# Designs tried in a protein design run: designed miniproteins, single chains, continued (2). Part 43

Each design is a single chain, and the fold is of that chain. pLDDT is the mean over its residues in the fold that is shown.

## One batch from the design tools (miniprotein)

Design m5474
Fold by ESMFold2-Fast:
Structure m5474 (fold): chain A 94 residues (1-94)
Amino acid sequence: SALDKIDEFIELVKNEAPLEEIQKAAGEAFKALSEILPEEELDRLQREILAALLAYQRAVEAGDRKAKAAASERLIELARRIKELAEQRLKEME
């Protein structure tokens, strides 16, 4: 469930989906992750994603294609790292 939500978020970012859809997918992924990750780790990761989403939003509003590409890559990198962490935690729970 959480892994599927992270994959959905990555796909929406890759396909340049509307910002509102990307933000909703991030929220759904973190809701699912709240059942897997400790609160302290979850809060840290949420802050990192929110900062990257803010950078992405600013780049889109400015029409800055280079900044948008950089923010997009950062969001995908962060999401992949979160997915690896969630996969590791799920293995420890089995």
Scores: mean pLDDT 85

Design m5475
Fold by ESMFold2-Fast:
Structure m5475 (fold): chain A 74 residues (1-74)
Amino acid sequence: MDSALQQELDDAMVQLYRASILGTLSHRPKEEQEKAQKRLDEIEKKNAGNVQKTLEGLKELWKELESDPRFKLK
């Protein structure tokens, strides 16, 4: 059922996206890491109390990183 489990899954996904983005950029120049941290902080603050919007913002940032040849994934 969707109720409590969906909310817990959404919270877990927020943490997972945050960790994945920072982990992916951990081997990039410090300037790129700082930009990613700033974007993550902005997404979380802008969408504080709304996990769904936070997830949408994190997914958009992840897609941007996947599409940008300067942020190539392993």
Scores: mean pLDDT 71

Design m5476
Fold by ESMFold2-Fast:
Structure m5476 (fold): chain A 68 residues (1-68)
Amino acid sequence: MSAEEIVKEKLDEEIERAKKLGDEETVKDAEVLRDMLLQEVRDKKLSPEEAEIRAEAAIAYLRKRREE
């Protein structure tokens, strides 16, 4: 998979999880992070491995913030 595909798959899955929970704020944050990571992949020409690490870190951050 390309670096862009990895970011899309990982963050789209997390966005879908947040939508199922009705967590509108996490959906918006995940969409912003998705766009930001895709821009960084393009600008910095990140490898698939680097893209996966960054996507996983973003998801971990979002999950910790989802505490109510």
Scores: mean pLDDT 81

Design m5477
Fold by ESMFold2-Fast:
Structure m5477 (fold): chain A 77 residues (1-77)
Amino acid sequence: MKISEELKLEIRKLVNLALPKLTPEQRKEVADWVKEKTGVEIDVSDLEKMRKQIVEALDKLTEEEAKEFIEFLKTYL
């Protein structure tokens, strides 16, 4: 099932707020989470590429996984 557009928008906003604040270790934690849930490899060396890859991975998340990701991202804010 597709996640709601409201959840997609919230995740995109949180990604844009959180990613610039993350240490290299925290970027790896986010990348590892996305890979575990979606199978998408995230490039942590390029912030813009990382953002694009996370956005593409959102289509593979369930509503429950999307809510988990929101809570996970909030831990970095």
Scores: mean pLDDT 81

Design m5478
Fold by ESMFold2-Fast:
Formats: sequence, structure tokens, C-alpha cells
Structure m5478 (fold): chain A 100 residues (1-100)
Amino acid sequence: SELLKETVEILEKAQEEMEEKYDAKDLEGLVKVFEETAKELIELASKLSPELAEKIRELAKEALEKIEELIKKGASLNEIISVAEEFFQEVYDLIKKELE
């Protein structure tokens, strides 16, 4: 599916950019990459179904809150990225299921 391929490309790019921002000590930039990626995924999902887009929006809010809390606590890159990866995997699975 073209939409699944687009989803994978969005997720891979986001993960790389978040890691780059962390290495640069740009934690605001890391949060911005996550927020912009979530917005792009919500827009893509809205083309499939409004219900799917709303579900992804709710998941993105939960993941963002966890990421911001980890950043405030001085958590490691691995801890921050694991939250983002869990969100990305869940979004991928939801979009894949919708397309089947």
C-alpha cells in the first residue's frame, strides 16, 4: 500500500530527526519533531477515517505528555525514544489494520 509506505517513511524520518535533536541537546526541537510528525500522521489518518484520526490524536497527546515528563526528569535518549517508538508502532498497526 502506498499509504503504508508513506507512513513508514514518516516514522523512520521522525525517529532519525529526534535522535539528531537529542544529540544536539535541542530538546525543544525533539518535542517539535514529535508534534509535527503526530500532526502529519493525524492528517494522513483523517483521509482514511475521522475516527482513526481522533484515536491517533489521543495517543499522540498521551505520548507527548510522557516524553515531556521524561525530558524534565533528565531521562536517557533510549527512554525518550522508546515512548516515541511505542506510539509509532501503534499508529502503524492502526493504519495497517484500517487498510486491510
Scores: mean pLDDT 85

Design m5479
Fold by ESMFold2-Fast:
Structure m5479 (fold): chain A 94 residues (1-94)
Amino acid sequence: MNIAHYATEVLEGGETKVVITEVELPASVRGGEDASATEGETLVQTAPVGADGKVKISVTTTITGPLKISSGQPTEVNGEFYPGKEATSEVLPP
């Protein structure tokens, strides 16, 4: 599983907000349904896959210090377990 789209925003107090808006799954895992979660929500069960093989996920987290985005949160799709992929982003000072 790959993180396809994410954004970062520096919040008041020095925290960094990370929004993951799209996750790309392998082409072998395509379905007819999309899965989505709002900011602050967590998918706790099997997420259906869109016809393009992507899952739309909006996950908000706050981080202090160097920004590390880990997609190590597992996604179960159609009974298959897909581990996340790690990504690292640099936090630029103002």
Scores: mean pLDDT 40

Design m5480
Fold by ESMFold2-Fast:
Structure m5480 (fold): chain A 65 residues (1-65)
Amino acid sequence: KELIQKVIEILKKAKDSGKAVEEWARTNKLSDDEAAEVTAALAQAGNKAGSDDPKALAEALEELL
């Protein structure tokens, strides 16, 4: 899914995690459904990685693709 790939790129480059993803979502005017998809994917990645670290989240999201 293209939204999840974009989130992975942001997490790898920014190292700021939540703020970087929030800025991207605001800039791209995500719909409620798109925002929910991103939020659910991040929650699953966090559970899988056991961490809120941006790199760990990016790696978990790559496995989910």
Scores: mean pLDDT 72

Design m5481
Fold by ESMFold2-Fast:
Structure m5481 (fold): chain A 73 residues (1-73)
Amino acid sequence: SMEAELLEQAARALAAAYATGKESAIDATKDALIAWVNANVDDEAKRQSLIDQINRMATVVKLALRERAARAA
């Protein structure tokens, strides 16, 4: 489905942002993904569901980055 393909792309993009070690990269990637969904997904319920999932994924990735940084300190 389009939703599954979008979420797979979002996961890959957020993983790439995580690899940079920068929270700003995760935030920028999340914002870009949400902007794309707002521009390309006309169904309000699907749009909101995708945005909610992207936000949750970004939060998890950011928390993982913070834990990694704390362990390195």
Scores: mean pLDDT 88

Design m5482
Fold by ESMFold2-Fast:
Structure m5482 (fold): chain A 61 residues (1-61)
Amino acid sequence: SEVEEEIAAMLRHLETLVEQGAPRARLEQVAAAILAWMRAQGVPEEELARVEKEIKEILAK
């Protein structure tokens, strides 16, 4: 779906910011924006939980 493709693109962007050494505050803002956008799109709670876990793994790098 277009929503799944957009989520994948946003997560890829977040990973790029981590690799570029973006400040923690910026990474947290982008992560929060991704989750807020997903909630606005009506993404199921199970999918939200999966992406939230993936975001935590990306930010741990």
Scores: mean pLDDT 85

Design m5483
Fold by ESMFold2-Fast:
Structure m5483 (fold): chain A 80 residues (1-80)
Amino acid sequence: MEEAEKLFEEAMEKIKEGKLEEASRLAEESVRLYIESGEPVKALEYAREVSVAILEAQGREEEAELVREKYTEKIKEVQA
């Protein structure tokens, strides 16, 4: 969905601006729209990208790596 993709792009832009709370809200809406449209893999991929970017912006590199791996496993399970 165009709306879900646009919200994801806005979320990533907000992370670059340091507006992590706004980014999280936009990402949640984007993920919800992908789930509602029947695209759970895209929902998980975008949730991973935003969650990792927020943790990296906070200097939480180790947690960012763990979150990336966890979402990657979930994506593989949904695709299999």
Scores: mean pLDDT 81

Design m5484
Fold by ESMFold2-Fast:
Structure m5484 (fold): chain A 52 residues (1-52)
Amino acid sequence: GTPEYLAALQQIRQDSRSAAEGVGRVLGLDDTLTEKWAEALYQIEVDAFEKQ
């Protein structure tokens, strides 16, 4: 991948983690469920980004 692509993946990972933590607080999720949300959001956002 290009350096821009790798930088975007790092940003998406950070955004997904922050969003999952926010959702986890609102829904009362434990750490395990919060990590699953972070994974799901990361995969969705990466797929959308790869589609350009």
Scores: mean pLDDT 78

Design m5485
Fold by ESMFold2-Fast:
Parts: C-alpha cells; sequence; structure tokens
Structure m5485 (fold): chain A 62 residues (1-62)
C-alpha cells in the first residue's frame, strides 16, 4: 500500500469513528491497528494514522 492510499484509508477510518459508525471495542481495535500502522508509515500517512488512533481511543472511552 502506498503512502497516499494509506493516508486516505486512515482518514476514512477516522471519519467513520467520529461519525459513530464504529464504537466501543471496535473503535479500540481500530485505534490499536492505526497505532501499529503508524510505526510502518511516514509523513502524512503516519499523521493520519495517529489521528485515527486518537479518534478510536476517544470513541472507545465514550
Amino acid sequence: MNEEEAARRMRRGAELIRAGAVTGRGALAVSQFAEKSAELLTGEAREEALRAAEAGRVQAGV
């Protein structure tokens, strides 16, 4: 997966989490996946992955 595709997918994941389409344990799982993915990504893709991870943690806490 290239960096641009990764960034788009991570941004979409964060959008779904913020919209409430993914909640609770599912949001936590997405957050953990995004954090792990951020270790393998750089630049904008990494930043989007970290934003998705944060959104997932916040949603899981609600």
Scores: mean pLDDT 74

Design m5486
Fold by ESMFold2-Fast:
Structure m5486 (fold): chain A 74 residues (1-74)
Amino acid sequence: ALEEIRAALEALFAELAPQLSEENREILRRSLAKVLELAEQWVLESGVPAEVARHAALSLLRREFEELLAEEAA
């Protein structure tokens, strides 16, 4: 469950990271770690189904990527 969420987040990161500057890529990498911790809390502490947690985690990482892209455009 958690390893599958990690694998999905790493795959999304690999797809999105090349579109960012080196500095924002590092920020997105740190966001991945935080999102994974949140997903772990959702599954282990809150009883959220792993499939729901995975979908939410991927959506959160995507949103953070979009915020970083907007920052680079400014």
Scores: mean pLDDT 83

Design m5487
Fold by ESMFold2-Fast:
Structure m5487 (fold): chain A 82 residues (1-82)
Amino acid sequence: SLSPVERLLAEAERLRELARTLEEITRQESERLRAEGAALSPEERARLNEQRDRFDADVRDGVERLLAEADRLEREARELLA
């Protein structure tokens, strides 16, 4: 079984992997939507861009929260080793 320190560090790494995966998926989705947007009317493209910008902002907030939690878990692990 994993020690408390090993569990905290494993969870922190899982959150960092989730953050990286979320950023990569968001990047790929943004590129796909831009390519699809080329076939749309200017009005439809503008609405798609607005939706994308809101989604990108929400993803950034989510990534920041995941990384902050990972940092917190790593600090707790270090405190247990001290």
Scores: mean pLDDT 85

Design m5488
Fold by ESMFold2-Fast:
Structure m5488 (fold): chain A 104 residues (1-104)
Amino acid sequence: MKYKAKLYAVRKVNGRWEVVAEEEIEFESPDEFLEKVRELMEKYGADAVVVAYEENGKIYLVVLTRDGRAGAAMEVDEITPENVEKAVERGLAQLDAADAALAA
């Protein structure tokens, strides 16, 4: 079965997260998905990728890091630059907190 996802490549520019590219990808496995995410990050020099998906009529944004880690999903009413920035900041802060807890 083929799956589709919308990916937003994001980069931190002058202290703010900016969407530098939007691509729709098709994939048949989680490994193929992660490979395409890595390729997108390399192609655009992105620091992270935001995945947008819809479930039960609600839109969710998930940040993915270059090493394939995922932040917690954030529910939004619409995909806006402000909501993408918030999803990245919240997701990366959660991952940093998890890393700090494991290092302690």
Scores: mean pLDDT 77

Design m5489
Fold by ESMFold2-Fast:
Structure m5489 (fold): chain A 91 residues (1-91)
Amino acid sequence: SSAQEQARQQFLQNLEKARETAEQVEDEELREKILGNLDLAEQRAREGDYTGARRALANALLTAKQVEDEKIRDQLIQNVQQAMDSVEALG
């Protein structure tokens, strides 16, 4: 349906915003863990595993809370939460 396609497009756009913010994280281990979980969320969503996608985003959110730069942390938390909200529209 057009609604399902729009929800998928919105989810992918929200993931891309989260990736752009995650790339600004100076801690390499935290950055790689966040980006890896965002990639896993996209993979799980493409497979129709929306529970797995939500779990990956929850892991990205937990790691984002460990980012020391308050501005980057707050933006990243917001972007990941928006991705989580959009995946709920998928299933």
Scores: mean pLDDT 89

Design m5490
Fold by ESMFold2-Fast:
Structure m5490 (fold): chain A 86 residues (1-86)
Amino acid sequence: SDYQKILDVIDKNSPSKDARNHALGVALIGLDQNLSFDDILRISRLVGIEGTIDNALKRLEQQGDFDLANKLKQLVDYARKVSQQR
């Protein structure tokens, strides 16, 4: 399933529990916000590899993937908004 593919990609590419938790958090928000499974896989993999959302954003911008970078920024903004509302 697409869900299992997301989990497998996160587990394979996350060098630490912190990296894994950041990648999982982004994937869950991406699913809630109805991102495509391909976008969720690409974002989650990169957050896992880079270890932080900020480093993943910098990598996407460096690669010229501004569409995916903008989507990740929107997920982060949504997460901050939800956290403030509790």
Scores: mean pLDDT 82

Design m5491
Fold by ESMFold2-Fast:
Structure m5491 (fold): chain A 72 residues (1-72)
Amino acid sequence: SEVERLWDELARLFGEMLRARTVEELEELLRRMDEVVKRALGLASPEERERLLGLWGELRRVGQELLRELER
């Protein structure tokens, strides 16, 4: 499904986020992940939405923590 493809893209972008070395790269990857999540939420069933929101909350938390470290 398209939702599954967006989940795969989100996983790929998260992998890139873990390798980001600059604030600019990390902010761009977080923005792209947010766009993927918004597209997926528009297409998802209620169950898929719950799973996606839970996953995105965790990924965003990791990204924000990495961003804070790079800004130090």
Scores: mean pLDDT 81

Design m5492
Fold by ESMFold2-Fast:
Structure m5492 (fold): chain A 81 residues (1-81)
Amino acid sequence: MQKEIAELAVRLIDALIAGDRAAAERYGRQILELQRQHPDAAAQFNAALQAIADRVAAEAPPDATPAEMLERVRAALREWA
């Protein structure tokens, strides 16, 4: 279940980078539904995502764009899953 949530999160980030709002909204809804059905997996995923976000913020160059930040989070999520 954690891996499935992470895979959907990667697809969500891909959609955000591509500017595909409709796809991003669909993947976001699927993630929220899985998190509601699997609260233990949701807690593990949310903890991992927070740790990844904190690490990316600390390691990213000060001139990094939002798209570059999203790509770093996406890469870390793929490694975590």
Scores: mean pLDDT 81

Design m5493
Fold by ESMFold2-Fast:
Order: C-alpha cells, then sequence, then structure tokens
Structure m5493 (fold): chain A 60 residues (1-60)
C-alpha cells in the first residue's frame, strides 16, 4: 500500500541519516547543526574520495 511505501521510505531515510552521522563521527568531521542531509552526504563523500586518493598513492 502507499502508506507502507511512505513508512518504508521514512525508515530508510532515518537509516541513511544514522549512517551519515556515524561516518562523520568516525572521520572526526565537524558539521553545522542546521545542515541538510544532502550537505552532510556531500561532506562524507568528499572525505571518502580524499581517503581513496591517499590510499591509491601508497598502492601506486
Amino acid sequence: SAAEEERRRRLGRELVELFVEGMLKDEKIEVKPDMSLQEKMDIVFKAIEERVKEVGKKLK
């Protein structure tokens, strides 16, 4: 049903938010408390890209 789909979308959004908050904490990244989830995701992706580049330089 449409109501179940909406509920599942909300739960999925909450899960993504928890994951993003965990990643920010693990990477020790400071964020503004009023930032959107999209802005937080962009910061997380940027941190991951930088880490991948750093590891890539060591592996050649």
Scores: mean pLDDT 74

Design m5494
Fold by ESMFold2-Fast:
Structure m5494 (fold): chain A 84 residues (1-84)
Amino acid sequence: MEEIRRLLKELGLPEELIDDIVALIEEAIEKGLVSREEVIELLKKGDIEGLFRKLQKAILTHEDNPTEATARVLRIIGLEIDIK
């Protein structure tokens, strides 16, 4: 997760959201909804919108019980983020 956190910071995401986004990504990877390699590839390309769209589709397709952290991050970012 250190590489993912660093890539999010390098892309100019707010530091207060990075921990929450990392938690969401970690949960999605642990549940098999997305691979760590796919996340890293999208972040290296700067495709944050594509990453969040994948996370949304994976969560909706799985129909699992999301954690409070996942629900909170989804509300904060709205799966449409403005990158500075």
Scores: mean pLDDT 66

Design m5495
Fold by ESMFold2-Fast:
Structure m5495 (fold): chain A 63 residues (1-63)
Amino acid sequence: MNPLIETAKWAVEQAEKKTNLSAEGKKNLELAKEYLEKAEEDPSNTEYARKAFEYAYKAMKEK
């Protein structure tokens, strides 16, 4: 797997470990998981891995 997808997977895993996500944080986590799945299906599309990382990071930032 390319390093960008591995980084996105790590970020999603960290967000999933958070037990106190807001409703908005949970929505961002679901989007991150959707883009991660798309990135794994189409590794040539770097935008999917990038978006997965961004949404996972947003999920962790939401209060």
Scores: mean pLDDT 77

Design m5496
Fold by ESMFold2-Fast:
Structure m5496 (fold): chain A 68 residues (1-68)
Amino acid sequence: SPLDETMTKFVTELARIWAEAKSLEEFEEKAEKLIKKMTKNLSEEDKKKVKEVADHIIAVRRHRLAEA
């Protein structure tokens, strides 16, 4: 499905951005840009699902870094 394809590409690209980012700020900025790009052609319902997954991943990583 379009959502499954988008989610697979999104998670793969997000992992690449995380590996290449020099700071959490750079990661967040690039992740936001990726979300905008990847969700442009999705339905509103599917956009919401991608954003929910992205927000969760970003929040978890931010929380873990703050506790380190």
Scores: mean pLDDT 74

Design m5497
Fold by ESMFold2-Fast:
Structure m5497 (fold): chain A 106 residues (1-106)
Amino acid sequence: TKVEASASTSAAQGGTATVTVKVTSPGEVIGTIVVGVARDPETGKGVGFGAGNGAKKDETSTVTIHVRGAAGTYTVEVSAVSFYIDPETGRVRAGGATGTSTLTVT
């Protein structure tokens, strides 16, 4: 499983930011759960959280993060768990991966 997050996103203070996430798995995806957390890169303090899902192979998911931080630049950590059908065995498997994006709050 592989996660590719949009390189950057932006929000107003107290607003929402959108991160586009592509989740790639070795087989047919039957479900994906995606979570995003925005953090201050110096302190690790969380300033925003969001969740999303995507149910289709090679589809993009959207994670909407509600921002509670001051104006500044933050790191978004995106974690995904994908449930997919292994093409060799026909069995359901789970895979996890992480990606990052940069959030600018103005």
Scores: mean pLDDT 74

Design m5498
Fold by ESMFold2-Fast:
Structure m5498 (fold): chain A 68 residues (1-68)
Amino acid sequence: SRERIVELLMKETGLSREEAEYAVELAEEDGVNPSDEAIDRLMEKTGLSRELARNALEGAGKLLEDGF
């Protein structure tokens, strides 16, 4: 479920709930291969580096593909 993905991202990345929910929303659009646009949007909202934002989106996309 989306809630399980949000909780796992918060635990693994230190993002707030709102930031983790936004990362999941972006990952729902792109899947396991995040676009530069999604990475840029997450960076602007959260202050994460590009590398950390990409990793968060890839992780969220993978969890969505795995049926969480």
Scores: mean pLDDT 82

Design m5499
Fold by ESMFold2-Fast:
Structure m5499 (fold): chain A 61 residues (1-61)
Amino acid sequence: MAFEKLTVTVGDRTASVLVPASTPEETKEKLKQAAAKVLKENPDLSGGEAADEAVRQVVAE
């Protein structure tokens, strides 16, 4: 199975989310937006923690 790495950077922190390449573009965009929002609103979170939170907010199933 092929995977795609989605990356969002805010300041000195980078959040990376690994998703199946077949993931809809709208879902990929939502994940990037969620990761950016989490990074901006939670300056104390690491990039990895922000990525996990973004996935939790966007992935329903």
Scores: mean pLDDT 77

Design m5500
Fold by ESMFold2-Fast:
Structure m5500 (fold): chain A 80 residues (1-80)
Amino acid sequence: SKREIRRKITFKEAELTAKIMLLRMKLQDLKRNNGPQEQIQRIEEQINKLVEKINEATRLYKQGKYEEALKLLEEALKYA
């Protein structure tokens, strides 16, 4: 049902947000320890890509395209 798909979207967004938080913490640690600039850039790019996917899923959700939003979040979680 649409209600079940919407709940799945909420859980997947929460899961992806948690993974982004972990990446932000890794980025913070690397910056504090003057870690390699290339590694810092890679993590920043990964965070930006995941945030873009959340924003895209939110747009699809607002359009009522729940199945597309869920699929996009599931694909993003595999990347995270």
Scores: mean pLDDT 87

Design m5501
Fold by ESMFold2-Fast:
Order: C-alpha cells, then sequence, then structure tokens
Structure m5501 (fold): chain A 88 residues (1-88)
C-alpha cells in the first residue's frame, strides 16, 4: 500500500527528529511504527504512529527551532497516512 509506505517515511522522519532532539520516547514510538510497517502489521503501524504523532505534538514547542518545520510536516504526513489506512 502506498499509504503504508508514506506512513513508514513519515515515521522514519519522526524517529530521526526524536533521536536528534533527545526525545527518546518519540524515537522509540516512531521506530516501532516503522518496524510494524516492515512486518506488514497495519494495526500496530497505526497504533505506534498515533503514539509518535501525539508525542511529537506534545513536545513540538520544546523541539529545537530548526526541527519544528520538519516535525510539523512529518506529523501532517503521518496523520494523512493513518486516516487513509483507517478508511477500510
Amino acid sequence: SEALERLREAAEKLRLIGILSGFEELAEAADKAVEAVLAGDVEKAIEYAKKAIKLAEEKLDELPEEYKPAAEEAIKEAREAVKELEKA
């Protein structure tokens, strides 16, 4: 699914932001979403992606200014991919 691949790309971006900003919980949740996509586990991919989105949104104001635009874009892409996957 193209939506699942887009979710993986968005989750990989959120994982990198989590690593670079030192937000371990965000990096872990995003990494779990990527693992679930690669395993073909759509339900877990959605679950972990939603956790990563929530963590990124809650910590957005605490992110380094240089990472905020990339984080906002990744959150948007992940939300759109999740909505597309839930349309079944």
Scores: mean pLDDT 86

Design m5502
Fold by ESMFold2-Fast:
Structure m5502 (fold): chain A 80 residues (1-80)
Amino acid sequence: SIEELLEKIEEIIKQMERAIQEKDFVTFEKLAKELTNQLIELSKKISELPESKKAEYEKKLYKLMARLEELGRKYAELLS
């Protein structure tokens, strides 16, 4: 379900944040691949929803994108 995908994505992001703190680039890259697969599934599931339900998830997606943007900034900063 969409809720299970959102929970899995949240778990992966938390693990990626830990990997950044620990400078574990190997784990970060593995988690980034897993995250990409979960985001693809999430997009597919949301595309199948009625328009009224899509609007509800658009707000959650916006917040998720903001978190991913911050995660990317932290990773880039670590590599610099």
Scores: mean pLDDT 82

Design m5503
Fold by ESMFold2-Fast:
Structure m5503 (fold): chain A 79 residues (1-79)
Amino acid sequence: SFPVLSEEEKEAFREQARQLVAQAEAWLKEHGSKLPPDLLQQIRKEIETVKQLLKNDAPPEEIAKAMERLAALIQKAIA
């Protein structure tokens, strides 16, 4: 079960999600052309998912799941 977060912790978490998106987009701009097309498409999809969840003020649990999927794809890309 996801822990109960305070409103201040939720805002800090959303800021971390925005930072992850910005870092992932910058990394794709530099390195995306070197990736397999399927992996590039998956990373772009997860970036857009995190952006939509942030835009819609989604629960931290849903944002966290999308962030974990995005981070796992980036780790696969740099390995």
Scores: mean pLDDT 83

Design m5504
Fold by ESMFold2-Fast:
Structure m5504 (fold): chain A 99 residues (1-99)
Amino acid sequence: VKKKLEEIVEELKPLADKIDPEKAKPALIVIKEKELTDEILEELRKELEKLVTENKELVQVIITEPKIVRELAELNVPDEVIEEEIKEALEKAKEIVEK
């Protein structure tokens, strides 16, 4: 379980660096293809909290998928943090998706 999480994080880091707002789909597909178990979700809470703080571009990719947003809600990440990140990411994502 933890090894799969580490694999996902490592796959996302190169994607976050290469992620053009127009190319958010590849990173989201990587997350969707991985079936998140309850244990992975608990570990993701800590990993995502660090990644969200350090890499806001990664948050934009995750938030564009509604399924991931629901998962984040279950991880008990503070709504205030998510709400501000979601607001900023959604505004940017809207401009990108429309172009």
Scores: mean pLDDT 44

Design m5505
Fold by ESMFold2-Fast:
Structure m5505 (fold): chain A 74 residues (1-74)
Amino acid sequence: AQQQLAQQTLQEIDRLTQEAVERLEREGNRDAIERLQREKQRIVQQIQELLQQGTFSETDGAMLVSMMRLVIAS
């Protein structure tokens, strides 16, 4: 259950990141792509930590996706 929720969360984050990277590549903004990839790595690490603790929830998944959307919008 937790592993499935985490996998779905990771897939959504990957989708959002790919869409943002494709846009930034068209703009030629390499610095923004590097920043986005670093922030994605932090969010992925947080998912892994919550899974290791056995505390990953639907609320955590929604929050982490929202954090990724905020990073993309910044």
Scores: mean pLDDT 83

Design m5506
Fold by ESMFold2-Fast:
Structure m5506 (fold): chain A 87 residues (1-87)
Amino acid sequence: SEAERERRERELARRLEEEGRELVEEVREKGGSEKAQKLAYYIPAVREAARLEGLPEEEIEERLREQILKAAEKNNLSEEDVEILLE
């Protein structure tokens, strides 16, 4: 039903937010910059968007890698920050 779809969408949004916050803390503990921490927050959402497009897992991970590298270049992240984000 539409109500069940809306509930699933809200539950998905909450899950992605929680996973994003967990990755922020992981990046912070590894010594990642504040910029790297901010990028980490969006990683679960990028993976989910690719899954919704029907991409296989290997293509999802490659797209995520490309998006991280592009965002890192745009935000002038250090090589160390990039390595932390790609681990």
Scores: mean pLDDT 84

Design m5507
Fold by ESMFold2-Fast:
Structure m5507 (fold): chain A 61 residues (1-61)
Amino acid sequence: DLKYDEKALNEIEVTEEEKKIAKELLNKSVEEQSKFLSKIKDEERRRKIIAAILKEKVKKQ
């Protein structure tokens, strides 16, 4: 996918918990997603959740 660096995205391992969070966030507005992500002070955790969201978006095509 030209919009996603699938190789770099595949290097980021996400847990089932992070996938669950990503699916719940995708059911919310972009504004609510941004608010949730901004509350995560752990940059590693935030990056993994963002990667999980991107992986779920690729699957929904």
Scores: mean pLDDT 72

Design m5508
Fold by ESMFold2-Fast:
Structure m5508 (fold): chain A 74 residues (1-74)
Amino acid sequence: KVEELEKKFDELVDAAITAAQNGDIETARKLLEEALKVSDELTEATGGDPQVAARAVGRILRVIGEILDAELKA
């Protein structure tokens, strides 16, 4: 279950970054919301593992940065 959640999280993050880089801000935001939900599930499944949490935060911050960059260019 944890491995499946990590894979799903990574797929959602990568898709969100790609959408933001293509200027599809609406899709990027929806994918970010889904990634945040999966991140919550990962936190529960891992019992709050700090390394898992740190990786997830780093990936989420990158998505937010790409969305903000896309919004500033729009």
Scores: mean pLDDT 82

Design m5509
Fold by ESMFold2-Fast:
Structure m5509 (fold): chain A 92 residues (1-92)
Amino acid sequence: MEKFKELAEKLGLSDEERERLLGWVEQATPEDRRILQLEAEKGNEVARDALRASELLKQGKIDEAVKIINEAAEKYGVPKTELLRGVALALA
């Protein structure tokens, strides 16, 4: 959790945004995690980048994870919170 919190802070998320994200992850099912993995395997770039960021975070490479999330959010036009949901789901 501490590494995820640091990642969210470095991405500029508010405490409210972070609490909302954690609430979403607490409601996630094993099916939701399986769907995320299957989407990445099918070539969903957002899902793939979220999983890559989670692996970097597990390795303590927080700045690398920040870079991937920022680049993916800009490239795909999605909120950083969507990528962070995937990261949190992959870590839980």
Scores: mean pLDDT 78

